# Designs tried in a protein design run: designed miniproteins, single chains, continued (4). Part 101

Each design is a single chain, and the fold is of that chain. pLDDT is the mean over its residues in the fold that is shown.

## One batch from the design tools (miniprotein)

Design m15502
Fold by ESMFold2-Fast:
Structure m15502 (fold): chain A 90 residues (1-90)
Amino acid sequence: MVKEKIGKEMLERAVEVGKEAAAALAASSGEARRELEAAARELDEKFQEIGEKLQDPSLTEEEAEELKKEFEEAVRRFRERVAEIRARAA
């Protein structure tokens, strides 16, 4: 249950962040858009890695909580990166 709950919460968060990424890409062009595309790919890759680790049956509840923190940190860094790219593009 705990791992399933954490996975569902992460999925909801990923959908939210995906919408933000799509909006940022739609509002950007040229070099800024390419940098945002790269940042989005790195985030997707990290989400995939975390999702795979959550499927490990030997994963403890504490380890699952740590993965959720890694996920939240990856989201925070992505949003920070988007803000930096937008600031440079202005």
Scores: mean pLDDT 78

Design m15503
Fold by ESMFold2-Fast:
Structure m15503 (fold): chain A 58 residues (1-58)
Amino acid sequence: MKEQITELVKDALENLEVELDEHGVLLKGKLTDVEKLVQAAHEIKKQFPEIKSIGFDL
């Protein structure tokens, strides 16, 4: 999961750090492309419906 999420967001965030718990994901880094980040967030929800929240620390 964490590795797959990292691959989905790596083009949207520089210095990417992904934090995961049983209920959600927190994406940290420098935002480079907001449209790609939104697309990645939708793809995360599609592939991992058990993730209740996607947080950002940008």
Scores: mean pLDDT 79

Design m15504
Fold by ESMFold2-Fast:
Structure m15504 (fold): chain A 77 residues (1-77)
Amino acid sequence: ELAEQGARLAAEGAKNGDPEKAFHGGYIAGLGGRQGTEKGRELASQGAFDAVLAGNIAGHPEAARAASTGASYGYDK
């Protein structure tokens, strides 16, 4: 599932303070959510939220913002 894979990548990037990885993961999750089923949209939305939380909890707010921004760009496609 594209949304699930993207959400996982975004969370890993956010937790590790890697804004580039977090952005790309978010973007992939957003694309999966937009093109997929209603379940895919829910997974993309929840995944983006979880990535932002994970990044902020880990002390990487910049990576957390990158994940959110990537998801927005991917979904708007």
Scores: mean pLDDT 74

Design m15505
Fold by ESMFold2-Fast:
Order: structure tokens, then C-alpha cells, then sequence
Structure m15505 (fold): chain A 112 residues (1-112)
């Protein structure tokens, strides 16, 4: 279901982030999920720039500024594959290796 939901939303950065928040909650990472949900719900994004800045700031607050900066660039460049590859690296750092592998497979499909 995670892979299918990401595939359906692969062109929507907010959609993928919402699916990520749900997966983090299911994985027991409730505080990270709530932080991400608050960012997505608290500010309806009128532009990719607003979303990119909000996501980058959240990841900096989580102590991952390099991940945040890469997500910002992927959103601004409309690089769906790079966005998923960066989220996969984040999930690996959290020990969610299976979900990370699913995102990497989708990113490979987008680059093929």
C-alpha cells in the first residue's frame, strides 16, 4: 500500500510527504509524523518555493540540514526522483530500510 500510494502521488511533493507522515506514525515515529503533518496542514502552499522552504526548515530542526537542503532543491527543480532518493536516505537513517527500498525502486522507474 505504501508503494502504491507513493506511485499515485509521485508528481505531488505534498502528497508524498503526507504518505510519509502516515508511514512514520505507523512505524512509531509519532512526533516526527505530527511535525510533518503540522507543516503540511498549517500552511496551504501557493508555490513550490513555500513548500521547499517549510520542508527544509523542518529537517534542519530535526538535525538533518543536508537532507533538508537536498529536498528543497529537488522540490524547486521538480525532480521527483531526486526527492524520493533523498527521502529514502532519511528513512534509512531512521532504520525504516524496507520503506526506503520501496522509494528507491520508484525513483529508478522515474529515471528509466
Amino acid sequence: SFRERVLENRTSFPGVLKILAEALKEGGLTELAEDLERVLEGRPFRSADELAEAVAELFKEWGLPEVGDRLLQAILDRDAAGFLETLAEFLKRLGLTELAEELLKIAEELRA
Scores: mean pLDDT 80

Design m15506
Fold by ESMFold2-Fast:
Parts: sequence; C-alpha cells; structure tokens
Structure m15506 (fold): chain A 73 residues (1-73)
Amino acid sequence: SALDEAERAAIERLPMGSFRPGVETLDVVVEVLEEFGIRIPQSIIDELREEFKDKVVPTDVVLTQLVDRIRQS
C-alpha cells in the first residue's frame, strides 16, 4: 500500500536511532509521509503533538505511533 511504501521510505531517510524532541521529529515524519501522497488528518497530528509535548522520543517510536494512528483512521 502507499502507506507501507511511505513508512519504508521514512525508515530509509530518517535517523531511526536518534533521540530528539518528539514534536520536532513528528513534523519531519509528517513531511516525509506527505511527500508520498499520504494525507494525514490534522486531528492525528494535534493528538500526537500533545502526547509528545516536552518529551524526547526515539524517531522509530514517533513513526510507528503516527503510522498506527493513520491505519486506524
């Protein structure tokens, strides 16, 4: 699926082992998925921004949580 291809591209392009502010990583992951034509509901982005607020989150965790929320939509 387009989402599976976008997730694979994000894994290849992004530093999966990096520990950064989760909100900053979320913005970068969203940009990569949108480059592959994935339309992400703003409500999902807002929910994850609140969840990751003031937290350092591994890039792989940010990607997994975003992709899981999109699949449930």
Scores: mean pLDDT 84

Design m15507
Fold by ESMFold2-Fast:
Structure m15507 (fold): chain A 96 residues (1-96)
Amino acid sequence: DLLEKAKELLAKAKEIYEEAVKIFREFLETEDPERQEEYLRRLEEIVEEMQKILKELQEILAQEPDNEELRKILLEVEIMLGMVQLMLAVAKLTAK
């Protein structure tokens, strides 16, 4: 079932997104440059993981392009990825 597979991917994306939010908070709270660098690397890894999930969801949607529930799941993951990319951009800007 494509919808069930998409829901599993959404659940994974949500878990990874929650980790990103926690890491971004810890990044903002630390004054240690070494810890900031570790957090930046992990945020970059999370972006790559979420991009992979998004690609899998795009491939699922391509099989049922008129499925509104699949489109909603894809949109939710796109929004979460955009937010993590914004967190990473802010972190890179402030890491000096």
Scores: mean pLDDT 88

Design m15508
Fold by ESMFold2-Fast:
Structure m15508 (fold): chain A 80 residues (1-80)
Amino acid sequence: ELAKELEEMIELLEKQRERLRENGIDDPATEEALEEALEALREALERVKRGEEISPEELRKLAAQVTAAALLAIGAEIDA
């Protein structure tokens, strides 16, 4: 379940990043936040696939990072 949820979040953020690029939206701060969130999600997914446990604290930090990146991406699309 967690692995599938992480995979779905990665796909959504990747699609948001691609959409910003295709629409010519140049927002370096948003791009950086999306890249960092994607890296964190991919690392978490790899650990879960190896059977490693992710602490509740680490999951909370990941959720906050992903939410912040997604909101920045939405803001960049609206502002364009």
Scores: mean pLDDT 82

Design m15509
Fold by ESMFold2-Fast:
Structure m15509 (fold): chain A 69 residues (1-69)
Amino acid sequence: SSIEKFLELAKKLKKEKVIEAVEELVRLTKSLTPETPEEKVKELSEEQKKRFEELREELEEIAEEYEKL
């Protein structure tokens, strides 16, 4: 997954900010994904949707910066 790829890249490059951003994204994702098949997928609040989008954009910018390395 893209999250796993970013985490591996961040660890390899020792970029703490990237690791923190990925960990936050993972936490948000886990809070929304069902633990069991019977559990309902929780709907994102407007604030959570915006934060997810901001994190995605931040990670995309970091990925572009790393491609230049």
Scores: mean pLDDT 64

Design m15510
Fold by ESMFold2-Fast:
Structure m15510 (fold): chain A 80 residues (1-80)
Amino acid sequence: KLTFNEELAEVLAQLGMPRVVSLEEAIVGLGVLAVKLGLVDYEKKIIDFSNTLLGKVLGVDSIHVDDVETIRELLLKNVE
């Protein structure tokens, strides 16, 4: 299990996720949150984080939905 920094922990808490979770649980949770917030562009197959708290925390404007490696790297940058 990983301990995420305060900024990412606040985002994950909106899904009822604890600050200490597995990387896989965080990846799944991020995907669910992106769908709930309407951030997924299904035609372009991207998650648009521009002008969101998620984008600010992750330091990214958008990612491809199949780019699991970028998602992993962004989450690992926010580990305590």
Scores: mean pLDDT 73

Design m15511
Fold by ESMFold2-Fast:
Structure m15511 (fold): chain A 95 residues (1-95)
Amino acid sequence: MEVESLEEAIEKLKEIMKHLTPEQQARLEAFIEYLKQLPEENRFRVLKGIVELASQLTLEELKEIVDEAFKEAPDDPREFLIGLYTLLLEKKKKR
């Protein structure tokens, strides 16, 4: 799916989050709070990339990736972001 605006990216991310466990939702909420500290251009680019990658995975694969990224970086939202994006990209390439 193409994402044209920051608002659309946030809406699509929220739709994905509805299908995750409450624990995984809390992890992604912490990540979103971290993104608010980034310049708006970088925030949009990161969200767009994550939403576009996540939309090409199954819900089960997405849940596994979120949990794995959190296990590697439970207290660091920046490392969680890097891990999440890397795992999403790897999973897409291996399909």
Scores: mean pLDDT 71

Design m15512
Fold by ESMFold2-Fast:
Structure m15512 (fold): chain A 117 residues (1-117)
Amino acid sequence: SLEELVKEKMLEIVDFMESHPDSSIVKYPFDLSILPDYLKIVPNPVDLSTIKEEIDNGKIKTIEELEEKIKQMYENIKKYFPEDHAYYLLADRLYEEAEKKIKEVKKEVEEEKKKLE
């Protein structure tokens, strides 16, 4: 079904992001014992493990909803860390790669929709 295809393609995007050698900063929630002020600056934390769970349980249903979650994840990092911090610079690079993958997957889904009628 189209719904199954969209879910498969969303998981493909997440797996692509998890496979990046520098993905450690986004794979899991930040350790709040190390960053005790994190929730004061970022009240709605987002990470890849939580995104994957939300795809699996149907809370994220569209590629557009996934794209917004991914954007929020990187914006959260850039909110907490200063512009000259390694994590801020890494977030910019990882988001650029994620945007390219999302664009490719969106095109694949639209091509598949055209084949269904």
Scores: mean pLDDT 86

Design m15513
Fold by ESMFold2-Fast:
Structure m15513 (fold): chain A 88 residues (1-88)
Amino acid sequence: SEIGKLVVEGVKLASEGKFEEAAKLFEKARELAAKEGESLSFLGLIQSAADAAKNGDKEKVKKYGLAIADLLEEKGYTEEAEKIRKYL
C-alpha cells in the first residue's frame, strides 16, 4: 500500500526527530487516502498524526501511528503495520 509506505516513512522520520518532514509525509498519505475513498476515521487518524508531528508531540505520533497500524493490519497490510510498530 502506497498509503502504508508513506506512514511507515513518516513514523521513521518522527522517531529520528525530523518532525517537519514526517508531517509532510503524513499529509501526503492523507491526500492519497482521500483520493482512494478511505473512511473518514482513517483520514482523521492520519491527519491527527500529521498535526502531532507538526507540534513535535512524540507521544501523540505514537498513539495515532499505532491506531493507523491497527487499521492497516485489518486491511491485510501486516508488514507495513509491523514496521510502524517497530519505529514506535
Scores: mean pLDDT 88

Design m15514
Fold by ESMFold2-Fast:
Structure m15514 (fold): chain A 85 residues (1-85)
Amino acid sequence: MEYEVKIDEEKEIVVKLEGDTVKIELVDKKTGEKEVLAEIPVSALDGAIESLEEEKDSIAETLGISLEQVEKLIQALRDIKKEAE
């Protein structure tokens, strides 16, 4: 399972399930560079989702993305959790 959150024309956040771990990567489409932002065990997804909802303004500011894009990221994590159950 893989979900993409568009940041701009050159960057996106990719959320993917690899085994029992969810990886969140920042992908530069122009260079092909990938930066791992977080690795979250499926067992910790509920706590991670709650933390992201509490800190969404800080995350949006840190990553230079909109609150709507952070909400899409949170939704992708919820969808992965639902599929992993």
Scores: mean pLDDT 78

Design m15515
Fold by ESMFold2-Fast:
Structure m15515 (fold): chain A 97 residues (1-97)
Amino acid sequence: MEELRRRAEELRERAKKLGSSEEILKLIDKALEAIRQGEEYKKKFEELLKEGGDPTEASSEGILGVGAYVQAEIYLRQAERLIEEEEKKRELEKKLS
């Protein structure tokens, strides 16, 4: 989980160096938000298990937590693709200029 946050910060720094669009930075922010939501769902899942609560309810929270981390990964991959595309365009323009 800390690994996803580190990756988001690395992508943010790459985007800043490129002077990337606000759209790329928003994707990174969405990924960080999804990570936070995943952590809250995981915490609730673990607490429900400790209290001997409804297994169906606990399972639902666990699934939502996994889904949030998957969504974070998707946002980070989208941001990375856009950054790579911008980097390639700049390299091509520099060679053609």
Scores: mean pLDDT 78

Design m15516
Fold by ESMFold2-Fast:
Structure m15516 (fold): chain A 74 residues (1-74)
Amino acid sequence: SNDQQMASLRAQIASLAKQAQALKNKETFSLVGEANDLLTQASRETDPNKQNSLISKTNSIISQAQSLLNSAKS
């Protein structure tokens, strides 16, 4: 369900935020903030199709944040 997907994304955002804080990576912080804003919009969206679109965008930003964080570790 969308609720389960949003719960999973919330956990991923929290994990990325902790990693970004530990590495002091400003770009990852920015992406984490963007993902959190999109997820907040998704949680308030009443149209399932629009909610799915916001969830997909959140997933995309999380993937970008994870890629950037992996590059910062190298």
Scores: mean pLDDT 84

Design m15517
Fold by ESMFold2-Fast:
Structure m15517 (fold): chain A 70 residues (1-70)
Amino acid sequence: MREELLERAKEVAKEAVERVKETKEEVSAALETPSREHGFEVSARVVDGKAVGEIRDANGNLVGRFEEEV
């Protein structure tokens, strides 16, 4: 289900944000599924002293965002 994959993408994004928060390097990850329709892209980086994680769907729409102070 889309919700199940989005929840997985949120976990990956949270891990990426934690990694960026500790290492201060940009992280990108992609979740691949048998259907491109359910694929998600995850990225994280530090912007203005905050670790920012973003999740985008297969159409490039922003569907999740996390911000944490570093």
Scores: mean pLDDT 66

Design m15518
Fold by ESMFold2-Fast:
Structure m15518 (fold): chain A 95 residues (1-95)
Amino acid sequence: ASTDEDVRRLLTAYYGTEEAAEAARRYLEELVAEMKERLATDPELAERFRAFSEAVAAAGTAPSEAAAAERLAAFLREVFGDEETAELLRWLGAA
């Protein structure tokens, strides 16, 4: 199965219904689209995202899942703010 199919099954299992899973998927798609638009229109944000991505790649394997989650959460708080980041992480099942 594709990654997309695995995500679909996981969301359906997590939210209990196909309707709730589709709502979650649409919400995530809107967030991804907003992030892409911000990266396209804000060169400073794009450079910060690039530096973050390069640092993650250079680190290879994360020391622990908790350390990886904290680094991601810190980056998202810096970009979106605390409230929006908490909502995003909740939708991803990480909060």
Scores: mean pLDDT 59

Design m15519
Fold by ESMFold2-Fast:
Structure m15519 (fold): chain A 60 residues (1-60)
Amino acid sequence: MVVTVPEDVVAPRDLKPGRVVTAEDGLPESAIGKVIAGMSREYKKGEVIEKGDGFVLVDP
């Protein structure tokens, strides 16, 4: 599935394909526990994830 960030969030950790989504990542609640299969770019801790950026998520 594809989800978009509902508002600007500061990345609490490095985000890249293969990571499991947690509540702290600022993605919709339906995304929690899914694995990041793809993203528009990788984010380092402290970078701003802009509203509307997309993530491709798969079940673990």
Scores: mean pLDDT 73

Design m15520
Fold by ESMFold2-Fast:
Structure m15520 (fold): chain A 99 residues (1-99)
Amino acid sequence: SKQAEAEELIRALLKYAEDMFKKAGEIYKTDPVKGKYLVELTFIVVTSEAHLALKRGLLTEEQIRALLEEVVRIAREYVPEFTDLVERYVEEYLRKLEE
C-alpha cells in the first residue's frame, strides 16, 4: 500500500541519518571540517529524497515535518556540536516548503 511504502521510506531515511550522523560524530574528533561536511551532506540527501517523495504524492508535508523533527533528535544524540545547525536547516526547509 501507499502508506506501507511511505513508512518504509521514512524508516530508511531515519536509518540513513542515524548511520551518517554517528559516522560524522566519529570523524569530527579528528577532522571537524569533514564531520560538518558529512552532517550537511546527510541533511541534503534526506531532504532531497523527502522532496521527491512529496512531489510523487508518497509523503505528506506533515510526514516530512515529523521526519525532520526526528532527524533533529538524532542530531542531538550523535552530533550535539551541530544540533543548532541542523535545527536552522530544518526551520529554513520547512519555511520554504510552505511557500
Scores: mean pLDDT 89

Design m15521
Fold by ESMFold2-Fast:
Structure m15521 (fold): chain A 61 residues (1-61)
Amino acid sequence: MTEEDLEKLREEVERYARDVLGLPDEQAQAWADWVVSLAETHGWSLEELKAHLERAAAMRA
């Protein structure tokens, strides 16, 4: 995964956390940092991570 992909992923995850999960900006940033760290550790692609986030949101509804 490139640095550009990681930055884009962080922005998308932060936006998702704010808009879908309703987290405050500070918590959304912390959550995005944690999620990006998991993606790096597990070698997930951007699309795989997005699929996991969308599935998790659907299950909470």
Scores: mean pLDDT 72

Design m15522
Fold by ESMFold2-Fast:
Structure m15522 (fold): chain A 116 residues (1-116)
Amino acid sequence: SVEDALARAGEVLEHFDELSLEEQLEFIEELVRWIRENLDSLSGADAALLVTLAANLLLELARKLGDEETAARVEALLGRFEALHRAAPDDRAALRAAIEEFARETEELLERLRAA
């Protein structure tokens, strides 16, 4: 269920800083994948909260690694997502398109951090 998945994610988050870099990156990748696969079961508000969580985890990792370019790209990506959601909170098609764009950009940024 959505509740069970969120409970498992919460437990991982309590120990997130104890994970290796690869495990932290894998968690963010799995979180974004889960959001995409379960979007139809999520309210717009819940989807936005989870996207914001994924973006903030990625932003913190980029900053810890000194990757200012990746950090700036994450901030811009989150800002675009938040602006779209605020403008059209009930537009499910727009939300889906925004999440697909977020997922695509996040995948690219995760690969950049792995290669660094």
Scores: mean pLDDT 81

Design m15523
Fold by ESMFold2-Fast:
Structure m15523 (fold): chain A 78 residues (1-78)
Amino acid sequence: MKEIEEEKKKAKEEAKEALKPLGITEVEVERDPNGNYVIVADASHLSQEQMRQALPILKKYTDELNKKVKEIEEKKKK
């Protein structure tokens, strides 16, 4: 549990820093109905071009976070 919270915090901070040049200062980590983590950002004030630039960054950190969480869960099953 603690290790997953640390990975969530790390992913949030890394995504926030990567998205800062696009004017995105608030980033949150949410859980989808399937139990996967999703990094979300307030896109309501972004232009279509800024969203296109932000999407690959959000996807990268979302995928990395879920990979880390699966590694932690696998270690717990030992």
Scores: mean pLDDT 78

Design m15524
Fold by ESMFold2-Fast:
Order: structure tokens, then C-alpha cells, then sequence
Structure m15524 (fold): chain A 65 residues (1-65)
């Protein structure tokens, strides 16, 4: 969807090494979960579980495109 595409573009920018806070306003529950996992992994020392959750959420968002 359009809203998920915008969030995905922000996540791709973050993957490029740009530290951006991903907006969750107006996002779907799936998009919010992805953004929160990514922001947490970047803002905190990532645990193995956090890293895995971020990767899974990103793949899920990519499937929704």
C-alpha cells in the first residue's frame, strides 16, 4: 500500500547508514512494529532477539509492497 511503501522507503534509507527516526503516525500496525523494531535496534545495544525481530519485520514489510 501507499503508506507501507513510504515506511519502507524510510527503512531503506536507514539501511544506507542514515540514522532517521521512522514516523509511525498513520502507519498500519505492521508498519509500526517494523519502525519500532528498527528504532530500537538503532537506539539501543541490539540483543540477538531485537536484531532478529528487526530483520523479520523488514522482510514482512517488503512482502507487503
Amino acid sequence: SEEKLKLYQELVKERSGKTLVVSTEGASPEARAVAEAVNRALGYEPTEEDQKAAAEAKKELEKLL
Scores: mean pLDDT 56

Design m15525
Fold by ESMFold2-Fast:
Structure m15525 (fold): chain A 92 residues (1-92)
Amino acid sequence: MSIDQLLQEALDDFRAIGSEAAKRVEAALAAGEVPSPATLVMVIMGADAYFQQGNLEEALRMYELVIEAARLAGDEDMEKRLRERKKKVEES
């Protein structure tokens, strides 16, 4: 089994950035504040990277976090899309 080092490094970076963004989303939600759209995008990118690497538990946790943020923002369209995305990951 060969390791694609460049792909691994890119996915590691996205996971690291997404994890830091997720902490910021958790803090904002605890304060009753809506996170910035850029922060939510970073969490989604991290969740996708965790999913691609087979870490389903962390991917699902991060998707749920942005679903809660979308709900707090009243963005029903984004909440629905993220719930559909999370369901596909759960069915994997």
Scores: mean pLDDT 81

Design m15526
Fold by ESMFold2-Fast:
Structure m15526 (fold): chain A 78 residues (1-78)
Amino acid sequence: IDEKEVKVALAEIYIAIGNLDLERGDFDGAIEAYEKAVELAKDDPEVARTAYRNLSIAARKKGDKELAEQYEKKAEEL
């Protein structure tokens, strides 16, 4: 396992944490977890795209439509 593999594995763990927070209605916690996933997945566009899409969903559920649109745009640019 190299540094890239460890970072991708951690990103996937943070996506799972964010998904759990989202299901619980903890939208702020979900956003924080997905932001960590994006940071860790910079070298993996597929995982980063998943995290950005989930950030968009969490932002929309929180009522922040502009933030949701920004995250969706970032997912589409990957």
Scores: mean pLDDT 85

Design m15527
Fold by ESMFold2-Fast:
Structure m15527 (fold): chain A 84 residues (1-84)
Amino acid sequence: SMNAELKEKYLKEFEEKLKDPAVVKEALEQLKRLLRGEAPRTPEELELAQIGAALMEQEFARLGRYPENAEEALAWIDEQLAKL
């Protein structure tokens, strides 16, 4: 299915970037800014925010639950940043 192929493509592209804790940290920080209503200032910041969003969605899919609001999503991001 197209959804499986898209997931494989994202996982393969993100696997390289997610091996670097500094990249994970920057991606989560850019996602945090976006969720706070701060627009990305550059195409690179937008890409990092999208990587952060994909990482968050992958983890919540694994847990079988999604945040009910932006506050819960931000709390998860802060928890992940504290571990990095």
Scores: mean pLDDT 76

Design m15528
Fold by ESMFold2-Fast:
Structure m15528 (fold): chain A 95 residues (1-95)
Amino acid sequence: ALAPIPAAERAEVEEAIAAVEKAIEDAVKKYNYPEAYEEAKKRAEEAMRRGLSGEEFVEETLPEAEATPPENKKEILRLRIEAALYGILLARELL
């Protein structure tokens, strides 16, 4: 297990996580693609179960993002939510 972060910094991390979670919720509601959120969550959780580092996650997801056409807004949203959710999961491992 990683050493826990200092209590003073923990509050900032928890506030940042809450802000990102709210941004994801607002984006899902705005674009009305609930399936994009569900798929993104599943993929982020799978990446955590596989023990991917942040670099390994980026290495796996960048080619998919680059291959996704700009007009495929649902897939672009899913990729962005997946990255944000993975970041939240990594941040929570530090708490």
Scores: mean pLDDT 74

Design m15529
Fold by ESMFold2-Fast:
Structure m15529 (fold): chain A 80 residues (1-80)
Amino acid sequence: SERDELRARRDAMESQMSDQEIIDSLRALLETVLAHPEDVSPEELALIRETYERMRDASPQEQLELYRELADRLRDLDLA
């Protein structure tokens, strides 16, 4: 799932990825989900759309923060 991919990206961040690589990976992942909205829950899709729209005009530092926010919000949905 996209949630599993975001968790894997988050884990990879701590081991070997630069900030730019994380941003590029996040953008590509969100674009993939938006191209195939049927693959995610409506709640996950809403969060991903919100994050993607916010990233469109965001600085690199803001994009990293949005990635963290998205990962935390998706985790909360997984635990609910």
Scores: mean pLDDT 73

Design m15530
Fold by ESMFold2-Fast:
Structure m15530 (fold): chain A 68 residues (1-68)
Amino acid sequence: SLEEKLAEIEKLYEESKNAEEFLEKASKFFGVSPELLVGLLRREMGLAPDEPLGKEKLYEGVKHMVAN
């Protein structure tokens, strides 16, 4: 369910010390490369192709992708 997916993503976020660790865990969860996930998140959130994504912004984007 959506709620179960969001709970798993929150767990990955809490277990990660930084953006790099969270991106690695989230990319594994979605079954994609970290590079592909970053590109998809930027597109999904309407961000510039080169916009840097910190841990919080990655978490927001991942939640947005799961919900949509």
Scores: mean pLDDT 83

Design m15531
Fold by ESMFold2-Fast:
Structure m15531 (fold): chain A 74 residues (1-74)
Amino acid sequence: SIYDEAKEKLEELMKKLEEAKTLEEVERIWQEMQRVFLQALHRATQAGDEASYQQLLALWEELGKKVEEIRKKV
């Protein structure tokens, strides 16, 4: 599904972000995650895939909270 494909990519990027040593690296990876997320939302909207759309929003909220915690530690 659109959600499953996006989730796999976002989780791979999140693992890289967790290994980041500088705020510059965190922001670079986060920008790439935002790109992946927005492209997936667009695809879900075009396909009328309401399930993937809602799942992507929930995943994004969870990932955003985790990134904020990482920013505080770097």
Scores: mean pLDDT 87

Design m15532
Fold by ESMFold2-Fast:
Structure m15532 (fold): chain A 103 residues (1-103)
Amino acid sequence: SAAEKAREAALLGAEAARYATLHGKTPGSGAAAGGVSAVGAGVSAAIYSGDLEGQGKKAIEEASEGGLAAVRGGGEGEEGRRGAEEALRGGEKAAELGAEGAE
């Protein structure tokens, strides 16, 4: 399900953030942490909104893709930041959908 994909991305993001913390701070580590937070928000919103097939699914998928891109480090610096930015945007959209729906 979309929620399972988003949860998996959140777990991978949490692991990346933990790794960054252990190995020191770099400019890229903030982007990874941002991606983790965005994915988490997306998952929560989807669960609480109950709309996993409609608009919620799209937001979760977008948050998951961005989060995974940030975690994988599919590029150095710029690509990592872009991935985290997309994850943050997707997570914010999912959170908005959750807030609009009955909790």
Scores: mean pLDDT 52

Design m15533
Fold by ESMFold2-Fast:
Structure m15533 (fold): chain A 101 residues (1-101)
Amino acid sequence: SEVDRKLEELIEAVKEFLKKANETQLSPEEVRAMYRELLAKIDELAEALLKAGVDPETVENMRFRLETLLALVRKQVLEGKKFSDEEIELILEAIRDIVRY
């Protein structure tokens, strides 16, 4: 479905962000740019959910939860955190769980 496609696009963007953060020390400007791309992917997912007939209040709650999770991740990246493969998998699973509920 379009929703599944947009969810996978968000998942891949988050995965690439975390892998990039692990490979190098990202500047605050680079983190800001990558975070804006993640927010754009959340917007695309929200539009797909609305077109699929999901209630606007439900979509807004999912958006809020995704933005809250990703803001925490962004803070950890800015603090120089390096993520294990297991931590990345947990973050990606949390995104899937938020969208599924």
Scores: mean pLDDT 89

Design m15534
Fold by ESMFold2-Fast:
Structure m15534 (fold): chain A 77 residues (1-77)
Amino acid sequence: MAFEPGLVVAFLEAPVGSSLGLELPDGGRLQLYRTEEGLDALVAGLSQEQVETIAAILALPDEREAARRLEAFLATL
């Protein structure tokens, strides 16, 4: 599935407490949350490797870099 360029980066401009639901190929789901520390996510229907990759990306100290890398990773699914 192709994601719109800048979708996750644009979500960083949303107020704290906002959420964004994304449906992934093969029935996977990703719920993004805007927090005071950047982004957090709940995932369902993804492999352990995919979950660990998303967690590593979201743990990056630069929230914009985290958003760009998450968007790039989701585009590979």
Scores: mean pLDDT 76

Design m15535
Fold by ESMFold2-Fast:
Structure m15535 (fold): chain A 77 residues (1-77)
Amino acid sequence: MTPEQKELEEKLKKQLDADYQKILAIPSKEERIALLQQLLDASPLWIQRAKELGLTELAEYIEELKKEIEAEIEALK
């Protein structure tokens, strides 16, 4: 992996974590579910793109985040 790929991977992981934490901080249960569902719907495309770019750790991170999002949505229902 090149230094540029590693830097991109770290930046994208931090951005995803920040976005996820921001959604979890929303007081409205309905709004949280809607935004979590949007992240979940986007996750397959992001996983595929990460794999295509050789960002395997990012792809694994998104796959684990997807599982956490699914569990969070179920817990909020």
Scores: mean pLDDT 81

